Designed miniproteins, single chains, continued (5). Designs and how they scored, part 25

Each design is a single chain, and the fold is of that chain. pLDDT is the mean over its residues in the fold that is shown.

## One batch from the design tools (miniprotein)

Design m16899
Fold by ESMFold2-Fast:
Structure m16899 (fold): chain A 66 residues (1-66)
Amino acid sequence: SLEELLKKFQELIEELQKTIDRVAEWLVARDEARRGVSLTPEERQRRIDEYREKLLKEVQEQLAAA
């Protein structure tokens, strides 16, 4: 049914969002380790947001190319 399809799509969107969040956090942690610095919570949040935006753009571009 359409209802079952919509539920499945919602689950996929939530999984994608969680994956993007984890990857963004991992990239920031990697940058901290590579630079030998600890970011403030505010700087960390800003960098996570920047990586999220970059990842979303890359996903959008890949979907447009498919």
Scores: mean pLDDT 82

Design m16900
Fold by ESMFold2-Fast:
Structure m16900 (fold): chain A 89 residues (1-89)
Amino acid sequence: TALEEAARRVAEEAARLAEEAGLRDVAKSIRDGLAAGNPVLAAREAVRLLGRAAGDEEIREKGVRAVDQGDFETARRLAREAAERARER
């Protein structure tokens, strides 16, 4: 579905950004979730793990909520912000 495609793209971008930030375990967890065949759950875990790595509970909470509400544009933006913050630490 279009929702699953949007979720998959969020998770794939988040995994790439996590890898670029040196968060190999996070990237692996996201890719394992995608391989398990649940892109929405993979996107949810991606934002949760990246928010945690960034040390930003607000990004974590808002990102997970965005995925749960089907707002993958917000989830994607928050995943990018979290990965950038994690890279700077």
Scores: mean pLDDT 85

Design m16901
Fold by ESMFold2-Fast:
Structure m16901 (fold): chain A 79 residues (1-79)
Amino acid sequence: MSKEEIEETIKHIIDILKNEKDPVVRAVALDELIRLIEQYKPEGELKEEVINTLKDILKNDKDPHVRELAKRALELIEN
């Protein structure tokens, strides 16, 4: 995938995390986000948007597994 395609995919994952009601779908989206962060380190504005989204999930998501995945993703992107 091109860098532009990866950045587009990350933006789509953020939209899923903000709008999807099913915690299973959010967990799958976070697993994909973790994989993308490990392979393609997002920078700048996109990185900040990901960090802000993950912090919101950690604070507000009702599902404990989704929160644990968000914590894992946040640790990867902030280091």
Scores: mean pLDDT 85

Design m16902
Fold by ESMFold2-Fast:
Structure m16902 (fold): chain A 81 residues (1-81)
Amino acid sequence: SMEEKREEFLKKYKEKAQKEISNPELVEDFINAVKEEIDRLLEKGYSVEEAEIRIQLSLGDPEARRKYAELLKKKMEEEKK
């Protein structure tokens, strides 16, 4: 489900943050900010998948840039139907 995907992505974000950020308090603050940003994007009408990709883009993930380009292409093609 979408909720399961959201929770899985948040778990992966926390794991990555724990490896990159040595301060546990900063990790918690970071994850809370990511959660708030996901919720903000969902409120604006973005899908869970797109919201996660947008957050990963803001974190400088080159893999997310590629996924976002693919998502935009699919959206542009589907809007024609």
Scores: mean pLDDT 72

Design m16903
Fold by ESMFold2-Fast:
Structure m16903 (fold): chain A 86 residues (1-86)
Amino acid sequence: MNKEEAEKLIEEQRELLKKDPNNAKAWTELGKAYNILGKYDEAIEYYEKALALDPNNREAWAGLAETYLKLGDKEKAEEYAQKAIA
């Protein structure tokens, strides 16, 4: 996904969340888009919102693992990667 695709995805997911703020999939997609844009703090926030709604969301756990790896936090990346596989 390139920057333009990520920006469009953000707009689409925000509109979905205005209608249903409990849409864990939409929060996960926001996390992915912000991660692609290098906005890691925002990506983490959105993945955490998805997991608060759906703790079994493997995509959100994988997204947190990738984001923490990009931030240089290997310990948290490993922890969250294990949750994504479980």
Scores: mean pLDDT 85

Design m16904
Fold by ESMFold2-Fast:
Structure m16904 (fold): chain A 55 residues (1-55)
Amino acid sequence: MSREEIVLEAALAILEAGLEFTKELLKKHPDNELLKADLEAIEKALAELREKLAA
């Protein structure tokens, strides 16, 4: 296991926690455009990171 793999796994866990937290915030503030943009950005970052880990 490389240092890069550990960092990527840590980043994945952090982004997944951030996604959950942002979804909960968006439930409380459904009209918040910035939270919607943040949610989309986190989902895209997670998809890219999962692709790199799967390769």
Scores: mean pLDDT 80

Design m16905
Fold by ESMFold2-Fast:
Structure m16905 (fold): chain A 68 residues (1-68)
Amino acid sequence: SEMDRLKELAIKATKERLENEDNPRTRKILQKALEENDWELQATEAFARGLISSEEVRKFYEELRRRG
């Protein structure tokens, strides 16, 4: 599904940032985002890396609100 694709890209971007992050506080925030399914933070990482568009971020948040 589109939602599964967006979640996969969000997780991928967050993991890739974590691999290249040297700041221990930022590493803890990224690890916690992955563990607690902080989709807002993870989607922001995917957007910042160009993996998803602003339109896809909006759709992702709308779908999360609809399902929550």
Scores: mean pLDDT 84

Design m16906
Fold by ESMFold2-Fast:
Structure m16906 (fold): chain A 72 residues (1-72)
Amino acid sequence: MEELKKKLTDALKKGDLEEAKKYARKLGESLGLSEEEIELVERSLVVMMKAGVPPEGAADAVVTLAEEYARR
């Protein structure tokens, strides 16, 4: 998880949205999320990036959201 979060943060710092989505997906898969839940996590990531959320903040929010889905 921490490794995937770091890779997600690095992708966001580079502005590589496709790489960021890839690591958000891998993080969701590692937590056992459904495709539907992974899509919601990816959508939230895109919204945060468009809103100008800092890379570290966006990565933290994505991890928190994925963990919330995993607990349900």
Scores: mean pLDDT 82

Design m16908
Fold by ESMFold2-Fast:
Structure m16908 (fold): chain A 65 residues (1-65)
Amino acid sequence: SSMEEELERLLAGLVVRGLISPEEATEIARLFREGRIEEALEILRKYEKDAPEIVKRIEEILRKS
């Protein structure tokens, strides 16, 4: 879906910036596909201080699904 594509793009951006690991990005995407939204958000909240706009956009995608 277009939302999954946007999520993958945003997660890749966080990896490129050195803010999250590729393993964490893969885990967030997996949790999203499984509908485990709160667990995905728990991982993302650690990075809100460093990338607030990107984290907020990912949270919106996760909650809208």
Scores: mean pLDDT 81

Design m16909
Fold by ESMFold2-Fast:
Structure m16909 (fold): chain A 64 residues (1-64)
Amino acid sequence: NAARIAALRQQMAATTDPARIRAIQARIDYIQNPVWTDAQMTAAGFTVGREDQDGGPPGVTATV
């Protein structure tokens, strides 16, 4: 988990897209503690009840 979190933090540092930064931060939070609210999942661009994909494909920043 620590290595994944470090990789995600590096990816976040390499981007300036606020929606993408939010999505990456949400993934880190989920990996560290998978206790999310519906609002946090929706704000991060995920559908409530869906798991995020670690290192997911382009488009993971899309809002529902």
Scores: mean pLDDT 63

Design m16910
Fold by ESMFold2-Fast:
Structure m16910 (fold): chain A 60 residues (1-60)
Amino acid sequence: SMELVEEANRLAREAAELLKQGKIEEAKKLFDRAVELANEAGDSTTARVIEAELKKMLEE
């Protein structure tokens, strides 16, 4: 559903902001939730994009 995809993208943006603040564990939890919501919506493309963003933003 469009609403789940919108929520997934919102959580991913919040998680990215937490990563910029060094709050890695909190960010990972939000990214995990965002991926779950994208998968629940049947949007595997959005889920993959969110996972790729997390990997690029990790400090290691």
Scores: mean pLDDT 79

Design m16911
Fold by ESMFold2-Fast:
Structure m16911 (fold): chain A 61 residues (1-61)
Amino acid sequence: MLSPEQALEALRKLAEGLRDEPPHLRRNVLRQTAAKELSLETDPAVRAAIEAETARLIAEI
């Protein structure tokens, strides 16, 4: 992902796609996807946005 908006939108779409899945799977997939994106991202602002949105989405589960 190249922008904060693209990263956040992808995480939100993933969460929507997982809505009918068990909570364990939803949390695990979101964490793993966020970890992968963070490993590829060097921009501190984008990293902070990914971490914050991932935490928010997991908290809603």
Scores: mean pLDDT 78

Design m16912
Fold by ESMFold2-Fast:
Structure m16912 (fold): chain A 81 residues (1-81)
Amino acid sequence: MSLVEEFKERLEETKKEVEELIKEKKYEEALKKLLEFAEWYEAVREGLAEEFKKLPKEEQEELLKLLAEFQKLAAEVLEKV
């Protein structure tokens, strides 16, 4: 699997887990899930950036939108912790 495909899958899984934890008001556990994703992201950042540059513009815009949605969710969790 490409790093871009793995990024999409991990982002979707983390988003679902975090949204469920927010419903349960488990904000500390939600923060932990966000930090686990951030740690993986930092480890692959350079490789992911290289693959991102090779993507069609439409796919680049889609990924940036997904990242923005994730950052908004992370900000919500941080406000509650």
Scores: mean pLDDT 82

Design m16913
Fold by ESMFold2-Fast:
Structure m16913 (fold): chain A 78 residues (1-78)
Amino acid sequence: ASAAEVAALQREIIGRLNEALDKSKTLEEAKKYAEELIAWARKRGAQLSDPETAALVLRMAEAAAQALIDQVEFDLKK
């Protein structure tokens, strides 16, 4: 159960991250979309019956959010 659910949630996070990367041209936009991704993950996690899977989804979203910010910041620096 968890493996298939985690794979589906990971695909959704990746899709959201790619969309956010395409839209973000400023650090402020990247931070906004990062916050939206984390908020989505918290809401989605609250709907899951397994707290371990909920924690994993949030962790994956937090990692993706940080990657978004880091990538946009890197692009703006040089």
Scores: mean pLDDT 81

Design m16914
Fold by ESMFold2-Fast:
Structure m16914 (fold): chain A 62 residues (1-62)
Amino acid sequence: KGLIVEAIRDYKPKKPDELELKKGDILEVLGVYDEDHLLVKSLKTGEVGLVPKNVLRLLKEN
């Protein structure tokens, strides 16, 4: 598995392709979308979408 990241704060989507996050949500990074956004999969819901990099912290790299 790739990078595992944690939401450091709640985040509400501003665009239809973004995920809603709650502080403490654990996500798998699927790829880099642009300089400010990652494509991620929620390990809680299985939903895939974009999130800003600045609301995430690295937990584990394999």
Scores: mean pLDDT 82

Design m16915
Fold by ESMFold2-Fast:
Structure m16915 (fold): chain A 59 residues (1-59)
Amino acid sequence: MKEEEAEKNLQKALEAAKAGDIDTAVSYARKAVNYYLESGDEEKAMEAAETVAKALRDA
């Protein structure tokens, strides 16, 4: 349940990053990271943060 919400927020963060909407991308990325941390998956939380950071640099 929380992992599914994390994945949805991560996807929204990546779409915002592609659009150049940095504020929206960061907002959704924080939500995704928080959901992964609440599920106890610290590794996925770090991967999500790194993936969004890379997408923002590539934009």
Scores: mean pLDDT 80

Design m16916
Fold by ESMFold2-Fast:
Structure m16916 (fold): chain A 82 residues (1-82)
Amino acid sequence: MEVTLEVTLPSGVVVKLTVSKEESLGEALRKLVEAAKEHLSEEEQKKILSFAETLEDVKVGDFSQEEAEKALQEAVKLALSL
């Protein structure tokens, strides 16, 4: 089952992405980077993609839509702060 998530980047840009509930938050972050490519530097993309590897065991479907959106937003913020 697919869901559409709205994720706000630290820059204030809102990105919409469609993910499967069976996918990991790591896969959702990879899709987010692809959708937000024009709003992220190459270094920021690399940091987020590296951080996505730590979230492979957490499924999107384990969260409500709002919780998944918040988790992705916090993951992006944390990845960029490293």
Scores: mean pLDDT 82

Design m16917
Fold by ESMFold2-Fast:
Structure m16917 (fold): chain A 55 residues (1-55)
Amino acid sequence: SSALEAELRRLLAEARKNGLSQEVLDALTQVKREERRTGDVEGARRRIIALLRER
């Protein structure tokens, strides 16, 4: 959804400014691997948003 895309874009911009821990980078990589395996783009977006918000 457009709302999820906007929130993801906002959180990614914040992450680029503040940096990401290796643990968060590894978790993001795992979510992207799962997205490629399942094709669940919206589920992957929600998981990435959750990971970035926990920072």
Scores: mean pLDDT 76

Design m16918
Fold by ESMFold2-Fast:
Structure m16918 (fold): chain A 56 residues (1-56)
Amino acid sequence: MTEKDRELAKEIVKKLLESLIERAPEFIASDNPSLRALGEDIERERPQIEKLIEEL
C-alpha cells in the first residue's frame, strides 16, 4: 500500500463517519424500525465516532 493509498483510505473513512453522524437524525425520523434503531445507535456512539474522526 502506498502513502497515497493510506491518505485516500483515511479520507474515505472520515467521510463515511461524518456522513453517519450527519444522517443519524434522518434515520431516527424514519418510519423503518431498523433505520430508527441504527440512528439511535449512531447517536449513542457519537462521542466515540467523533473521537475516531479526530484521531484519523
Scores: mean pLDDT 79

Design m16919
Fold by ESMFold2-Fast:
Structure m16919 (fold): chain A 84 residues (1-84)
Amino acid sequence: EKLEVLLKENRKIYEELEVGTSVATMKPGEKLEENEILQKILEEGKRWGAEEYLVFPEEVSVEELKELMDVVKAVQRYIDELRK
């Protein structure tokens, strides 16, 4: 229910970002391990078991990555609530 809504909202943001986004995920010469936002998203995705869905296009905005991290955190909180 709540997860389905979050996935739909995230996909809509993805589609709208493709229409006119600026790319700012990594600076020239920056490695994935040095990008704090991407590293945190990968760690959260691993904890949730969603590693397969954390493959990003080369040109992805920083804003999109931050929003994805918020979605992952919200999903984790939702699961924790269901377990209590």
Scores: mean pLDDT 51

Design m16920
Fold by ESMFold2-Fast:
Structure m16920 (fold): chain A 63 residues (1-63)
Amino acid sequence: TMRERITRLIGEILSIIGEIFDLERQLAATTDPAEQARIQAEIAELEARRAELMAELDRLTSE
């Protein structure tokens, strides 16, 4: 169960990293301030979720 939980967390973290990467590419391609603000807000939300999952992973793997 612990191994399965760790594997699922890693998978979810990697998925979020991929989404952030895609959004950062979109941000780099846009010059519209409103669109930039929207993308930055989405990145911030995903980074917060990633941090939460990373903290959970650390708790499960820390000694």
Scores: mean pLDDT 85

Design m16921
Fold by ESMFold2-Fast:
Structure m16921 (fold): chain A 55 residues (1-55)
Amino acid sequence: LSKKQLAEMYIALGRMAAWLGMYDLAIKLYEKAAEIDPSLKEETEKLIKEIKERA
């Protein structure tokens, strides 16, 4: 399993958590994805911003 694949799994879990209204968990999962693969940091920052704007 590559770092990118693992990070994408965390993004998928974060999106599910956000859909369930678990915004704190979603943010933590997105942050974890960026830690695993820093190339996804911009994408995860956009997803976190969307949660903060909607929550």
Scores: mean pLDDT 81

Design m16923
Fold by ESMFold2-Fast:
Structure m16923 (fold): chain A 84 residues (1-84)
Amino acid sequence: SELEKEKEEAEKKLEEELRESNELGEKAKKAREEAKRAEEEGDLEKARKLREEAKRLIFEEASETVEAILYSSLKLAYERELKR
């Protein structure tokens, strides 16, 4: 069935997006921790750059989360259609 294949593809993409989102979240956390250390050491320029990097990573994490929501919604839609 075409719908069954599309559901399986949506499930795979959901898993990939959730994995990527989690990796970006961990990178953002590390960048924030490094920014705090740089600030404590008096390297304000390094701290600023690391905070900008963390903001970029947070934005990318949010974008991946939106994609995960889309694929989760598609999976549910295909499940409902298959039960008709």
Scores: mean pLDDT 87

Design m16924
Fold by ESMFold2-Fast:
Structure m16924 (fold): chain A 74 residues (1-74)
Amino acid sequence: SLEEEARKKAEEAGLPEEVVELIGEFARALAEGDLDRAKRLFRELGLKLAESGDEKHIKAAQEILKEILEAAAK
């Protein structure tokens, strides 16, 4: 599933468990067509990453989110 693939990529990238969970929930919301929930999760994820200040985590999460959005658009 899109959720499982997203979580695996986030775990492989070494992202914190909280960020991995948010990425998975975001992918699930997109797969379910719940765009309002997906938007809220995307904002929450962005705030968590910004608060962490970890540039490597931010970059890794951005690449994974791009891949999720591209997969959901197919």
Scores: mean pLDDT 83

Design m16926
Fold by ESMFold2-Fast:
Structure m16926 (fold): chain A 57 residues (1-57)
Amino acid sequence: TEALEDIKKSLESNPLLSEEEIKELLEAVKQGLEEFQKEVAKLIDKIGNEHPEELKA
């Protein structure tokens, strides 16, 4: 969410990009970030659940 806001501001600060281009790029980045964040969250949860023995020792 915060990373998406920063990317949006960066794109909007570029006078060479049209509003349509910014919108399309923002949607592509948003989808990529959402998928990435979901995978990272799943991996973190999985590591904590599948390696309980590391907390034991």
Scores: mean pLDDT 70

Design m16927
Fold by ESMFold2-Fast:
Structure m16927 (fold): chain A 68 residues (1-68)
Amino acid sequence: MTELEVGGSLSELSAAERAVLSRAGERLLIRVYLDAENPEEAERALREAERLAEVAAAAGHEVEIVEP
């Protein structure tokens, strides 16, 4: 099982996406850190998490998105 944290820098998201694509058939847990003081960034982080989840699912991973 691999855990990815979304809400950091875009460079971290790109590295995480590469790691997910290189692995097959694994359970992936995506934690989305929502910034309550910036709802636009929170919405962006959620959309990036959903996009990453779709990419992982297409690669054969079992994906779960969690808000901490």
Scores: mean pLDDT 61

Design m16928
Fold by ESMFold2-Fast:
Structure m16928 (fold): chain A 61 residues (1-61)
Amino acid sequence: MEFDTSTPEGYLALAEHLLAQGRYELAVTVARRLIEEFPDAPKEVQDRARKLLAEAESRLA
């Protein structure tokens, strides 16, 4: 499955897919990348990425 990683929405979709597949370490990496590389992304995308990051990190504990 291919995701458009040139957009913050594409990164979010990739991170959500990885989380759904149980690939928590990779989901954390992708979510952090989105937050760091796309600080000007829509607030909804940023908020979703932060929530996803926290959820993925909690699954690795």
Scores: mean pLDDT 79

Design m16929
Fold by ESMFold2-Fast:
Structure m16929 (fold): chain A 55 residues (1-55)
Amino acid sequence: SKAKEQEKLAEEAKKIFDEMVKRMAETARNAEEALKIGEEGAKRMKEVLEKRQKT
């Protein structure tokens, strides 16, 4: 029946959505880590530039 086909498509769509949310959460975690590394590097560069200006 068309009702069973619609239900199966809804279940497949829900499964795809759940997997996407899972991957987005993992990507966001990795993005935060990358941002933190970038911020730390920028801070160190600023310190080197400030030392160069004072000497």
Scores: mean pLDDT 72

Design m16930
Fold by ESMFold2-Fast:
Structure m16930 (fold): chain A 72 residues (1-72)
Amino acid sequence: MERLRELIERALELIRETEPEKWSEEEVRKLAEEAVEEVERALETVPEEELLRGLEAELEAAEKALAAKKAA
């Protein structure tokens, strides 16, 4: 669970970095709560290892995209 929470927190930080003007602290917090609830529901049908692998892959892709934009 802790590793999953870390991935969610990283995703939220990435969202804040990409669009800081659009996201308030309250909106980011609501996204975090919704993401946790959605993941907990997914764990009813998807193995944790597979879910974590998918989340890591998506997060890495998003981080690379952000880094490319910052480098340009």
Scores: mean pLDDT 70

Design m16931
Fold by ESMFold2-Fast:
Structure m16931 (fold): chain A 70 residues (1-70)
Amino acid sequence: SLSEIIELLSKAGKAISEGNLEEAIEYLEKALSLTDNPELKEYLKKAIEAARKGNEKEAIKYLKMAASAL
């Protein structure tokens, strides 16, 4: 549901801000699995890639774009 995606994005954002990138990736991948919205999927994939590279600033940027696509 949309509410579950919003909760997962909030948890991912908190995890990124705390430097817990592995935890953030798990939340983002779960959110990606729950949506069929192509714009949201694109931003979630970019946020996951940024988090995997350890780029917290880019991860937050794409997370904000994902939230705007909701």
Scores: mean pLDDT 88

Design m16932
Fold by ESMFold2-Fast:
Structure m16932 (fold): chain A 63 residues (1-63)
Amino acid sequence: SSEELEREAKAQAQEREREKFEQQLADNVGRGYEEAALRDGLSPEEAQARGEAARQAVLEEAR
C-alpha cells in the first residue's frame, strides 16, 4: 500500500495533467482543422482526414 500510494500520487498527478491537456488539445485541434477544411471546400472525407492527422500529431507529441 505504501508503494501503491506513492505510485498513485505521482502517476495520477502527472498522468491526469497530461491526459487532460492531450484530450483537450486533440479534440480542439482535430475539430478546428476539420471545420477549416470544410469551410475551404474540401469534402467531408478529406476534412475528416485533415482533422485526424492533426489529432495524431497531438498524440505523437505526447507519445
Scores: mean pLDDT 80

Design m16933
Fold by ESMFold2-Fast:
Structure m16933 (fold): chain A 87 residues (1-87)
Amino acid sequence: MTYKATVEVALRNAKEPVVIEPFTTSAGGVVEAEPAPAGDAVMTFTGTGETKEQLEGAIEAVRRVVEGLRKQGVEAEIKSVKEEVLE
């Protein structure tokens, strides 16, 4: 069983393209993101984990990335979080 979350993040006024390399959280969840162009865009993050706890950790990691972007002057907002269970 694999837990998956798709997180859409609205970006506004990005000075350059935003690229987040895939990473693994301390709980073992994996976060991947599609690159976003400069300016206004929607960036899609995918979190996966073998357990619900790993997925929750991945979603929290995405929230920390969004806060980091805001501190860098990028207007970033989570628009949606869609969770699903894959067999």
Scores: mean pLDDT 83

Design m16934
Fold by ESMFold2-Fast:
Structure m16934 (fold): chain A 79 residues (1-79)
Amino acid sequence: SDEELQARLDSLEQSLDSLETLVRQHPDDAELLEIARRQVETLKAELQSLLPQLSPELQKRAEELIARLEELLAEIDAL
């Protein structure tokens, strides 16, 4: 349902917010950055798998979250 898909996107966004905070607070923690990188890739894959099932409005939201995940991954890779 649309309500379940919205709740799923909300959960994924909360996970992304937490990862952004952790990465930015611990840029020198190599172990944490490796774990964060894997989590970013997992969240990105989950969002990509949901895209074909989403309404146009939710697709736009999911694509914005994917863009944020790609930015975070690039940030991690630059450290």
Scores: mean pLDDT 87

Design m16935
Fold by ESMFold2-Fast:
Structure m16935 (fold): chain A 62 residues (1-62)
Amino acid sequence: KAEEFIEKAEEAFKKGDLETAKKYLEKAYRAAVESRDEKAVERALELQKKVNEAEGKTFKPP
């Protein structure tokens, strides 16, 4: 489930839809933490960093 949200966030990011990417990243991170999926947590944080950089923000992990 977390991986599905990460895939949706990655697709939105590729299309330049940063708002949709952020929404799916929130869902992905929450699901990954709840399922203790360390790899999904890492992937979500890496994509969050890329989204923040595209928005001109300094990356700050949750």
Scores: mean pLDDT 76

Design m16936
Fold by ESMFold2-Fast:
Structure m16936 (fold): chain A 103 residues (1-103)
Amino acid sequence: APVVSATAGVNDVAHTATVGVRADAAVSAGATVRGEAIGEDGTVIGKGTGTVGADGTAAVGLNGDEIKTGKKVKVEVTVTSKDGSTATGSGETLLSGAAAAPG
């Protein structure tokens, strides 16, 4: 399953967060990543996409008015490879203002 970073880089003015995701490079290089940030109440507060690099890492840019530094969210990601296969991963992510690193 894709691994979601425990931290995300946040832009409080733009209401965006960048979350690192690590996927299997052999299957997922060039794949699209769809991400959703889910608040503590279970409400989706942000959505975005990224692309898996040749090394299997992706930066997923999430956007939503509720995205701000200090929030803890569940990030759910779906990686869709060119062959049509999908892999889903999730993790808790702190919106910390620091650059996100793959877990």
Scores: mean pLDDT 76

